# Designed miniproteins, single chains, continued (5): the designs that were tried, part 87

Each design is a single chain, and the fold is of that chain. pLDDT is the mean over its residues in the fold that is shown.

## One batch from the design tools (miniprotein)

Design m19014
Fold by ESMFold2-Fast:
Structure m19014 (fold): chain A 92 residues (1-92)
Amino acid sequence: SAAEAFLSQVPEEKLRELAEEIAKELASKAKVSEEELYEALRKRLEELEREIREQAAKLPASQQASADFALAAWERLKPLIEEILREKYGER
């Protein structure tokens, strides 16, 4: 797809920077102990994915290209966010 072709040309470093900003935002909204932080962040990431997929599904056919792009971008970002959360909050 055009979205996948475009995303394949985006440097991984830029995707990682965006993933780090998303991870920081998720962490800033968590109000739990450090011991529970990683699991809380994982649950927030799953909630964010559900919200993204739900919003994409609600878009009309005329905006399908935007929905496809958002979902393709999320599929690239999710593994990077998961890695960052594991590295910074999951491993001690």
Scores: mean pLDDT 75

Design m19015
Fold by ESMFold2-Fast:
Structure m19015 (fold): chain A 63 residues (1-63)
Amino acid sequence: SPAEAEARIVEILENVLKMSPAEIQKLLGLPPVERYREIVLLIHNDENSPAKAFVQDEARVVR
């Protein structure tokens, strides 16, 4: 679901992309719509992102 995908993206940004606690707090401080948009853009712009592969796993993306 979209809500679950968003939560998993946030976890991946922290654990896989190694974003600092300050960066995560800044991202979480954004309004929900802006936060979601920024997360999607981060994933979209990183073609080799493990997060992108994980998010698109439900759609069986081939890469």
Scores: mean pLDDT 59

Design m19016
Fold by ESMFold2-Fast:
Structure m19016 (fold): chain A 83 residues (1-83)
Amino acid sequence: MLSQVQQMILRDILPQVEAKFAEAIANKVTDIDKLYQEILKSVEDYVKTYSKIFDMDKADEEATIKALTQQIDKLYAQAVQQL
């Protein structure tokens, strides 16, 4: 179960990811896989930073990364379908 802090992180990050994929679709980018990999790494770094700030335990950190990755995977699949 995601905490309020985890939900806040998802609400902050997901619109930024959606904007990046929307831009890639608009620009008809051919290497969307590269953007996907870059986004995953950036998101992991963000969650680790938030984890330190909010003193999240390791399980909460991993749950947040997993939840974000699942949503990013959905956004990536939608972007691939539009390209």
Scores: mean pLDDT 79

Design m19017
Fold by ESMFold2-Fast:
Structure m19017 (fold): chain A 62 residues (1-62)
Amino acid sequence: MTAEEARKAGESAVKAAEAGDAAAGRTGIHQLRQMAETADSEEAKEAAEEGVRRAEEALKKL
């Protein structure tokens, strides 16, 4: 899992949550947490964790 892949996954999860798709947003968060645990680098882990934070904030606004 690279930092670029983690950033793309995070962006997708945030977009889903912002569009009001809570189910897709939650699925994305679960995948990002898995990515953080299996990350190849600290940079990839940080990118995945940032994606989780952004997606959770977007879901709170639903």
Scores: mean pLDDT 80

Design m19018
Fold by ESMFold2-Fast:
Structure m19018 (fold): chain A 82 residues (1-82)
Amino acid sequence: EQVQKLLEQAKKLREESKKNLEETAAYNAKSNALYNDTSLSTRERIMLSADYSVQAIGKASESVSNQNQADRLEKEAKELAE
């Protein structure tokens, strides 16, 4: 029962990590599009692209955190397994 609960939690964290990577890619794509938008001023391109790049870094960090937590739960499950 406890082993199965830990594995289910780890699986959910792996799914959340995958979603965070998809969000990271979306923010990076938007940042790149804004940086290359010649209809915007140089200042606007830099400021807007930077904001999305910061958000992408945040989501990438969440993905890594979720993967590390999943790794720890899987290790704990293995240690509890008979």
Scores: mean pLDDT 86

Design m19019
Fold by ESMFold2-Fast:
Structure m19019 (fold): chain A 80 residues (1-80)
Amino acid sequence: DAEKEKKLIEEGKKLVATLPEEERERIRRTVESEDVEAIQALYEELAARLGKEKAEAIVAYFVAEALAKKKEEYERKLAA
């Protein structure tokens, strides 16, 4: 359900705004690495600290951000 995914990402965006810049950058780098094991370890760390619901929302936000960035880079390469 696309609507549920959008709501989760919106909640993640709000939660991410409360995180320190250094923490946001660390999470972004981990997600952008596309290392599934590292991303799972990150989720488990966040879930232990913030709870599963908040961890899911934060990870969903950064995954959506990374996918949007890759799409933009791909479109630029096609235009070049």
Scores: mean pLDDT 80

Design m19020
Fold by ESMFold2-Fast:
Structure m19020 (fold): chain A 68 residues (1-68)
Amino acid sequence: GQFNAQLQQQIMDDVQSTLKSTFPSLSDDQINRIVLYAFFQALGESLPSQEELLNFVKDKAIEAAKSI
């Protein structure tokens, strides 16, 4: 579903912070691209809650970061 810009930014900020802590060798540009990729993957899913959306984006971002 669609969600407001504040919710989107909050989810992206949370995931970005997690990636910076977990993968300190990645540049800010790499982390930002991973977060955007994971978020756009989530837009194809029928996720009913903010919590499910956050968890999906976080899991996809971590998977993508591990493949670098």
Scores: mean pLDDT 77

Design m19021
Fold by ESMFold2-Fast:
Structure m19021 (fold): chain A 81 residues (1-81)
Amino acid sequence: MDKDLAAGERNFYLGLQLKKEGNYKEAIQYYKTALDHFEKAEGKNSKSVAASLMNLAEAEEKLGNTAEADRYKAEAERAMK
C-alpha cells in the first residue's frame, strides 16, 4: 500500500470539501500537499497530479490570482502528456 498515494487522496478530498464551502485559500494548501504526495507516488506525469494542478488553477482563479492559475493550468496540461 503506497502511503504517499493514500496521503495524496486524503489531502485532495479535504481540498474539495473546503472548495465546496468557498474556502479557496485553505483548499489551495490541501491541494498543494496532495500534489506533493501524488508526485512522490506516481511521478510528475499522472492523472492525480494533473487533477491537483487543475484544482489549484481553479482555486487561484477564484481568488483573482490569474497568473498563478495560468501557471498551474500549463503544468496540468504537461502532466497529462
Scores: mean pLDDT 86

Design m19022
Fold by ESMFold2-Fast:
Structure m19022 (fold): chain A 112 residues (1-112)
Amino acid sequence: SLEEAKKLALEAIDQAEKMVLDTLDRLGVSQKIKDKVKALFDEYRKKIENAKTKEEIIQVLREGALALSSYLFFIKQMLEDEGASAEDIALVDKTMEEIEKLFRETLEKIES
C-alpha cells in the first residue's frame, strides 16, 4: 500500500540519517557540513511525505540515495585531501555500503 511504502521509506531515511550523522560526528566533520546533510535528509523526507503513488516513493528513494551517495563521496574526497587516516576513510566507505544496503533492502520491500 501507499501508506506502508511511505512508512518503510521514512524509517529508512531516519535510520540512514542517524548512521551518517554518527559517522560524521566520529570523524570530527564540521557542523556546517552536518547541517547540509540534515537539510538533504529533510528535503527527501518531505518528498516522501508528499508522494501520491508507490512509484513516486520508489523514484524519490532512488534519487535520494544517489544524492546522498554523491555528497558522501564529496565528503570522502575532502577528508582524503585533508590527510585523513586510512581508518577514517574506511569508516566512510563502510557507512556508504551500509546506506546502500539499507536503501536496496527498503526498495525490495516496497516493490514486493
Scores: mean pLDDT 89

Design m19023
Fold by ESMFold2-Fast:
Structure m19023 (fold): chain A 69 residues (1-69)
Amino acid sequence: MSVEEITDELVTAYGLSRKLARAAATEAMRLARQGERDVDAISEELVKRFGLSRTTARLAAIMALLGVR
């Protein structure tokens, strides 16, 4: 998955602003590309930095990990 695909899902399914969704998607993909594989670790960072709900952050983390193999 690309940053844009994650951004579009967060906007469409979870009602985030496009600006916030893109920032969260970019950070989730960055952490996944740097070798983070723990969904909970990525999710907690998104909650901490962007104030996402735990459910929304966890989905963004899963999508980022699916985009990085």
Scores: mean pLDDT 83

Design m19024
Fold by ESMFold2-Fast:
Structure m19024 (fold): chain A 80 residues (1-80)
Amino acid sequence: SAAHMQAELTIVEILEKNPEKGVKEEEAIEEAARTLVERLGLPFEEARRIAREALDRLVASGGVKREGEIVKLAPGGGRQ
C-alpha cells in the first residue's frame, strides 16, 4: 500500500542518518508512524502497525538488519 511504501522510505531515511550506530527499533517505528500521521492522517496506532510491517519487509528484503533492539542499514543496504 502507499502507507507501507511511505513507511519504508521514512525508515530508510532515519537509518541513513545513523548508518554506523543504528537506531532503536521502537524509535524508528515511532518516527515513521509520526510521518504517516502527518502525511496520511492515520490514527497513531494504525500508523505504528504499518511502520512495524514496513520494517519487517525491509529486514526480509535484506535492506535492514535487526540486532537485538537496534536496527540499521545492512552492508550495501538502503536498496529495496
Scores: mean pLDDT 82

Design m19025
Fold by ESMFold2-Fast:
Structure m19025 (fold): chain A 103 residues (1-103)
Amino acid sequence: SNLEKAEELLKKADEAEKQGDLETAAILYSQAGDYYYDAGDYRKAAEAYIRSARLAEPISPLLAAGSYYNAAISYYHAGDNDKGDQLLQKSSQLRQQAQQQLL
């Protein structure tokens, strides 16, 4: 099931983070978020995406922006509009910063 896949990916992400493989951990947390989202567990999806975004932020602001965006959408589905708005704004700021760094 999507929940079982999400939980398996979350455990793999936790292990990668513990071992200092932050890039792999960020990707695995994002994938766990996708499966939680598909399962309709929007709050767990948002939490996984935020964890992905925080790890990705020093590595790739653009990847972090994508994860914050997915977390925002997940919070909107969970009925937390204020948290969704805050994360959507953070996503937009990181995309703008990433674009400026390419100049």
Scores: mean pLDDT 89

Design m19026
Fold by ESMFold2-Fast:
Structure m19026 (fold): chain A 69 residues (1-69)
Amino acid sequence: SDDEVIKLSPVLKRFLESLGIKRDEVTRKELREALKKHFESFGVTLSDEEIDAYLDALLEEEKAREAAR
């Protein structure tokens, strides 16, 4: 869901702060749009589906990191 609330890791929080977003939690839609703009800054245009797949992989890495605590 586009309205899914995602808790930000320190790494994701720093990334979003570099884009002017100073929040501890964002929606999936907000995070997708931030990543889309980030990739476009490198001349890469990704579909929403491609960004969502990347997001799911990134969030799975963050979950694995939290589980190691």
Scores: mean pLDDT 76

Design m19027
Fold by ESMFold2-Fast:
Structure m19027 (fold): chain A 85 residues (1-85)
Amino acid sequence: NLVADADGLIAQIQELLARTKNPALQKKLSAQLQQMQALKAQLKALVADPNADPSEIMKIHIDIASIAVGATVLYWSEQKEELNA
């Protein structure tokens, strides 16, 4: 279920946002969450359409996953800097 997968990724990034004390990182993660939510809305519309192109569905799914990876890398890079301080 690609929509459930998207919900899981969004929840993961929401958890990272809740953990951070860095206002700049909070702003960046919030922007990425907004983008993921917009892509999820598009994914829901495509999955509900029996005439939707499967390649468009897969593209949106990959886009959501790519943003989630980017957000995780941003969070972890900030944590690594804190650990070395």
Scores: mean pLDDT 85

Design m19028
Fold by ESMFold2-Fast:
Structure m19028 (fold): chain A 65 residues (1-65)
Amino acid sequence: MDIEKVYELAKERGGEGTADGAKGSVESAREAGASDEQIRDSTLETLDEAEGGNRIAGEAVLEAL
């Protein structure tokens, strides 16, 4: 997954705060040893309950995978 693509997609749709959240979430997950597949599965599990900027951030992560 391209972290720069996550940031740009989230920024375009939800603004800088959403982009920082999306990037930070991905970087934190990778630091904890999560694979791109694990990040995808976790994001999909929470996406239906996500609202506003959190939903935009999740959608950006999935599109950048």
Scores: mean pLDDT 80

Design m19029
Fold by ESMFold2-Fast:
Structure m19029 (fold): chain A 79 residues (1-79)
Amino acid sequence: SADDIVRSHLKLEPEDEERAERLMEEYGLPREYAILALELKKTHGLSDEKLPEIARFVKRAREEGIPLSEWGALAAELR
């Protein structure tokens, strides 16, 4: 579930908290999905410049009902 993935990132650093808030405001993501976007960026070694692409991917994947287990592999393609 989404909770299973984002639980490890509930304790954000202040910089990441600000980034999560921007993703929530700009892309209309719930907090847990904004945190997941930041986690996908960190886990796959994506640059900060890729964050808008990751956020759009997360929004689309959520809207299309793509299983969360597949999100990591799909996000890696953004490299």
Scores: mean pLDDT 73

Design m19030
Fold by ESMFold2-Fast:
Structure m19030 (fold): chain A 97 residues (1-97)
Amino acid sequence: MPKLIIEPKEIEVKENSSKILKAKIEGGNKEEYEIEIINKDGEFSIKVFKNGKEASSDYVQLDPEKMKKGKNKVKLKIRTYSNGKHYELEGEFTIIG
């Protein structure tokens, strides 16, 4: 079964900084994504890029834990479209703010 792998599994993004994670799909068509995490005054925004262009992701969910309390578990869903077929894949990682 295809699988979404996000690396690193845990990333520190300090206030007023940004970091990039790598995400890839294994077990099917090999696709690679970059996930940009931006911390603005303790609020996180996430952008997903494919081949240098911003990709739409169907869903990015933050755990209800507040970032400034340390660790927040993030679930990312990515829908990949190819010739009318789609895969909805989930990956999890932790943001430390």
Scores: mean pLDDT 69

Design m19031
Fold by ESMFold2-Fast:
Structure m19031 (fold): chain A 90 residues (1-90)
Amino acid sequence: MLTREQLEEIARELAKKLGVEDEEAIQKAVEAVLNEDFPLVSDLLNLPEEVKEIAEEVAREASKKYGLPFELILPAALTIAYYLWQEKQK
């Protein structure tokens, strides 16, 4: 399972790539994963392709860095990317 610190690192990398600077938005995205507050599957599938590609790339990098399966990290990365992308649209 991903630690809070690992989730924060993933969230900051995603925020950097998505152009989100709001620390509160980053922390809320991390808390969503920790509380298993996952978006609807349809909402994740409807993310822009670029956002999904960024989430996949960050998840792949985190998988190599932490020695955890990509399949474990990807749902967390997609959830964080979803909440950060919603913040960027405001």
Scores: mean pLDDT 82

Design m19032
Fold by ESMFold2-Fast:
Structure m19032 (fold): chain A 62 residues (1-62)
Amino acid sequence: KIELSEEEKTWVENFLEYINFLKEHEPDSPTLKALEERIKNGEPLGFSNPKVDEYLRELYKK
């Protein structure tokens, strides 16, 4: 299990809120679709913090 710091958790929460906002207001956004493809494929998402990147990939990985 990936353990995040308090700041990393806050960033993840804000990121998920932003993604939910995009899904409601811009569901056809190429940015959103590219992110979903990267998550689905287990690819790096491009975040500067590798723990956040890995945590988000594991969160969405089935």
Scores: mean pLDDT 73

Design m19033
Fold by ESMFold2-Fast:
Structure m19033 (fold): chain A 96 residues (1-96)
Amino acid sequence: AEEALRLLDEARREEDPERRAELVLEAGRLAAEEEDQEKRLEIAERLLELALEEEDPLVRRAAAEAILLIAEKIEDPIKYTAFKLRAIGLIIDSEL
C-alpha cells in the first residue's frame, strides 16, 4: 500500500492526463489488494480528495473507478455506501 501512495504522489506531478489517469487507476488497484482496512480507507480518501481537485475528466473518471475498486473491499457498510455514491457522482459529472 505504500506503493499506492507513491503512485498518487507521482500522479500529482504528472502533466500528461493519460499518464496521470493510468497512475491513479493503478494506485486504486494496489489499494484494493491491501490487507489493512485502515490503510485502504486512507488511500480511498486520498483518491477522493485528488478527484475533487482534478480538472481533467479522464483523470476524474480514473479516480472514480479506483475508488469503486477500493469500495468493494470496504467492510464498513456506511463507508462502503458513502464512497460508492461519491464515485458514481464523479462519473456522472465527467460524462460528456
Scores: mean pLDDT 77

Design m19034
Fold by ESMFold2-Fast:
Structure m19034 (fold): chain A 92 residues (1-92)
Amino acid sequence: AAPPVLTPEQQERIAKLQAEYAALVADLYTKEQFSVPQDAKPEDILKSMSPYVREVWEKIVELLKEYAKLVSEERLKEIEKQVEEIKKLIEK
């Protein structure tokens, strides 16, 4: 189905969520999580994950869920799947 016609309020909210998401991803990218060696064991990465990195990740997940709700239920499920795949990579 075609995406619903977005109101100006919904468009502004989407733009805000995208900006917040980009800021959180950039902040997370400059922190220890993305500096982890490729050959490090997933268990060691998970144990060394800082509370700050975990908090930023939780905020990213929440923003993506809010964004998905504004576009469609099918898109929500698609984004949730992508988030779970990324979460598994971080939790590994």
Scores: mean pLDDT 58

Design m19035
Fold by ESMFold2-Fast:
Structure m19035 (fold): chain A 65 residues (1-65)
Amino acid sequence: MKEEEEVKKIVDVAVGLAKAATTPEQRRLADRAMDIALEKANEFASPELKEEIQKKIDEARALMD
């Protein structure tokens, strides 16, 4: 569905921001973007896709620590 494709794109952008973040401010912005991506996933994604998105975000957050 088009909505799931948009959610995947938002997640990829948020994870990309997290990987590129080098300052505390950039890390806070990336974390906020990932929160927005999770909200969109909860609204539009299937349960299986939500689990995959959660794992990607958990990995990205671990890289920012």
Scores: mean pLDDT 79

Design m19036
Fold by ESMFold2-Fast:
Structure m19036 (fold): chain A 73 residues (1-73)
Amino acid sequence: ATPRLSDEVVAAIQRLVDEIRRLADAGKTLEELEAHVDRFAQELKEKGYPDDEVELVRRAGLVAARTLVEKRA
């Protein structure tokens, strides 16, 4: 079975992806979107999220950022 994510991690991914989408719609560059993902991931680490969960959230944000920028290009 595919490992299930906690509701908190799923909510964090959804929030980050929504933020990235709004920033991309506002014309932010890929570098700015990736910087936002890094800051979001750092805040999760400081709140005591496990490294595995932080990495999943970070990966989801980076995929969303790259996909949205490619759709604009």
Scores: mean pLDDT 79

Design m19037
Fold by ESMFold2-Fast:
Structure m19037 (fold): chain A 70 residues (1-70)
Amino acid sequence: SSEIAALEAEKDALLKEHKAQLISLNQQYREKKGDTEAASKVVEEMSQLGLETARRLRALNAKIAELRAA
């Protein structure tokens, strides 16, 4: 129970971190609107952030599922 609570808290923190980073990247995208190459690089960073967050969420969800099954 306490271990599951800790993992759920870690998942919540990860989602908050992701949202904050995405807000920052969207601001950078707007600031680089006049530079197509720089704007494209920010879009790539958004994509990489999404993939990494999804990977970390899958790992946390798998661990939570294992603990609930035990």
Scores: mean pLDDT 88

Design m19038
Fold by ESMFold2-Fast:
Structure m19038 (fold): chain A 70 residues (1-70)
Amino acid sequence: MIDEIYEEFKAEEKKRIDKDPNLTPEQKAEALKVIDEMDYGIAIARARREGRITPEQYQKAVEEYLKKKK
């Protein structure tokens, strides 16, 4: 049950990223990868959706996460 709730949150945040008009296709692809793998991705996607961070700040957070993973 808790896994289902987690998957539901990921799916919802992915839909919001995909439909965000302020993100380029490349930024969306990177963000979707982050969401698939970590709670961190979900947290930054929620912050972007709620308008607490700019598209530029969101992109920087995604890039920093991907760099640390490599």
Scores: mean pLDDT 70

Design m19039
Fold by ESMFold2-Fast:
Structure m19039 (fold): chain A 80 residues (1-80)
Amino acid sequence: SVPAIPAGAEWVRVLLSVPKEYADDIKKKILEAGGEIHGEDFYGDTAVIEAIIPASAAQDLIELVLAHGGTVHAIKAATK
């Protein structure tokens, strides 16, 4: 199941994983939305990315991750 986007948050911290081939597309989406990348780790053919993004961009990012066969592990309210 996909974690819920926190109600009333302006920014959210997202932990996600995607196949390595889509990692650059996901990072580009985060940066274009005005977000920032806090971590990137590679485990075999999987990229694990931690980012802070505007809560308004979270739904589009979730949909892109799922469309690329990825998983969203956590979504938490964040401050910037």
Scores: mean pLDDT 87

Design m19040
Fold by ESMFold2-Fast:
Structure m19040 (fold): chain A 72 residues (1-72)
Amino acid sequence: ARERHRAVFREDARTRLKLPDELIDELERLPWREQALLLQVADRYGIKDLEEAKRLMEEVIEKAKKRLEELR
C-alpha cells in the first residue's frame, strides 16, 4: 500500500510537476513520516480528501524546494 502511494507521488512529481530525479529523490528523503501521514490520512478519510491531500503534498514540495535552495 505505502509503496503504491509512493509510486503515485513519484509519477505525479515526474510527469505533472516535471521534476528531475535528483529533486524527486530529495523529496523522498524528506521526513518520510510526514509524507506517509498525509497519504495515510487521505486513505483513511477517503477519496473525497484526495484534493486536499494533493494540496498538502504540494506544500511539502514547496518546502523541499526552499530547503534545496538554502542548501545550494
Scores: mean pLDDT 56

Design m19041
Fold by ESMFold2-Fast:
Structure m19041 (fold): chain A 69 residues (1-69)
Amino acid sequence: PSEEEFEAEVLDALALIYSAIAKRMTPEQAKEALEKARELVDKLASINPEAAERTRKGIEEVEKEIEKR
């Protein structure tokens, strides 16, 4: 894979990790983790828009789940 492809994979994985751990955090900490995930998705979107859109939807679902607490 190219360096660009590797960066996209790392950004995607990291964004998914932040969104996953947010589910196990307090609402305040979860908001910070989701902000980090969104920053990573914005960077991913410049390299792989399709992957970014998929991961962004995942983050939105996690945010809705946390807001129900």
Scores: mean pLDDT 79

Design m19042
Fold by ESMFold2-Fast:
Structure m19042 (fold): chain A 96 residues (1-96)
Amino acid sequence: SAQEEYERARREYEEAVKKAKELGLTEIVEEFAERVERVIAELEAQSLVLATEALRQATEIVRWMAENPENARKIAEGRWRALERQLAAQRRALAA
């Protein structure tokens, strides 16, 4: 179900965030997480499918930050902007 897929994506996201914090990326990851949670809250009200996809993409970004900690801030800023544009396009498509 959409709910089960969402709950799985949420758990994977939370695990990736925890791992990144354990690697010393706490400040950068918390800044990123605040932006993610704001968007997820809006998407949950509109579509669990879009919220799930956003969580999956956010999880990938956090994992890339953990794999490349020296460039974590650059990765977070660049990839988040790309994700925001993608989600905005998907939201417009749903409204049409």
Scores: mean pLDDT 81

Design m19043
Fold by ESMFold2-Fast:
Structure m19043 (fold): chain A 97 residues (1-97)
Amino acid sequence: MKYKLTVNGKEFIFDDEVVAKGAAEAIRKGEIFPTDPEVLEAAKDRLLELIRYFLGEPFARRFEKDPVAALKEFIKLTDAKNLLASPDAEVKIEKIE
């Protein structure tokens, strides 16, 4: 089954409902892409896993080498204000199988 996650008009497709719901919760809490360097370092392994999932291996490799620079590029490429959204971000999940 496939699930569409929409965050402030940006769409992401997931093959797993639990992962889609977990991503939505993390985005609503503003936890998925912290830009503070101390928080990035403390959560590096978890964020690397999430970034690999959302952005793919090329961004995961860049984040592994330079987390701050990689996130700045991600923000530029994806309008990542939608993914770094406040807890009040508009988040919608739809089944699209």
Scores: mean pLDDT 59

Design m19044
Fold by ESMFold2-Fast:
Structure m19044 (fold): chain A 56 residues (1-56)
Amino acid sequence: MKLEDLKIGDVVAVLAGELYVGRVKAITSDSITLEMSGGKEVVIPKEKIEKITLLK
């Protein structure tokens, strides 16, 4: 998946040093915000993203 094809509400697996799985809550020019299981949010800088896989 290309990062520019990412949309709010997508469920993704993101490799950025670690594997993050969650729903996209926000996309900025520099980062994405994922809501993970249990409501935990994580902000991932785009420059750290190695791979994105669309799950849903």
Scores: mean pLDDT 79

Design m19045
Fold by ESMFold2-Fast:
Structure m19045 (fold): chain A 78 residues (1-78)
Amino acid sequence: GVRVDEAVRLAERKLEEFKKQAETISDPEELDKLVDEYAKEVFNEALKLGVSPGVALTLAGDLKRRGREIAEEILKKK
């Protein structure tokens, strides 16, 4: 709805926070766990902003997908 833009900005901020933290991690299992934790935060915070559960799930799913891509790139560098 009308607050979707605010939820998108929140998700983008959480992805940047994930990226900074992920750069300090080299263990695949720890990176995977970090992706799940950030996705859960995005879902919960988006719901607090008043977006629908469907929108919150979409944003959390997008963070999981993009977070996994970032983790894969980190692992490929070493």
Scores: mean pLDDT 83

Design m19046
Fold by ESMFold2-Fast:
Structure m19046 (fold): chain A 67 residues (1-67)
Amino acid sequence: GPLSDEQAEAAVKGIEEAVASGSVAALRTAVHHGQRLLDEHGADMRPELRARAERALAEAERALSAL
């Protein structure tokens, strides 16, 4: 079923924090969780949360590509 707003926001925040940490392990986890979040719930998420998730995922992928 769809995520609650609280669950979606917590998931997005977790991805954003992982990106901010710069840890390779955290960035890989952020990419995995970000892809799953968008694949499973992207269509049901609020547009602002989806945009934040997409941005955080792109940033995590960019950071990993720089390693």
Scores: mean pLDDT 82

Design m19047
Fold by ESMFold2-Fast:
Structure m19047 (fold): chain A 97 residues (1-97)
Amino acid sequence: MKVKITVTVRVTRPADPTALAIAVLQGVKDAIAKLGGKVLHAEIEILSDTEVRVTVLAELPEVSKKELSDAITEGVRAQLEKLGLTAESIEVEVEEL
C-alpha cells in the first residue's frame, strides 16, 4: 500500500529545531523499515523550537493504520530519548493513497 504519513511533534522544552526534525524523520524511517516498507519522499517543516512536522510518502505491505501509527509513535519517542527530549504530543495522521 502507498501512504502519506504526517507526524507533528511538540517537545516539553526548546531544542535545536533541525536536530529535532531529523530525529522525528529517523523515528518514522525506523518504523517504516521495521514494518518492511520503504520511504519514497520526505518533507520537514520547522514550526518552532519546540514543534516540527514531518510528512513522508511510503510504500508498505498491508498493515493497519493503528499498527503503523503505533510503530511511528514508538520510533519517534526512541529517537527523542537519544536527544534527551520528552514529547508533549506526538500526532500521527495516515492517509492511504
Scores: mean pLDDT 88

Design m19048
Fold by ESMFold2-Fast:
Structure m19048 (fold): chain A 77 residues (1-77)
Amino acid sequence: SVADLQAQRDRLEAILRHEEKVLADLEDYIQQLKAQAKTIRDQTIVDFLEIVANSTRWLIDNLRRRIAQLQAEIDAL
């Protein structure tokens, strides 16, 4: 039903908002660590967090794509 599609869209939009906030906080933390990085260990931690940030961006892009698909399905009804 339209209501089921709307409920699914709203749930994904809530997840998207949460993930966008997590990414923003992670990017801020990475910048703080870069400013303080003095050892190979510090650089390794930064590199690892950059991988995590890239994975989060990939998730956000997929969520946005799925939300757009659901909106198109709703609009077609």
Scores: mean pLDDT 89

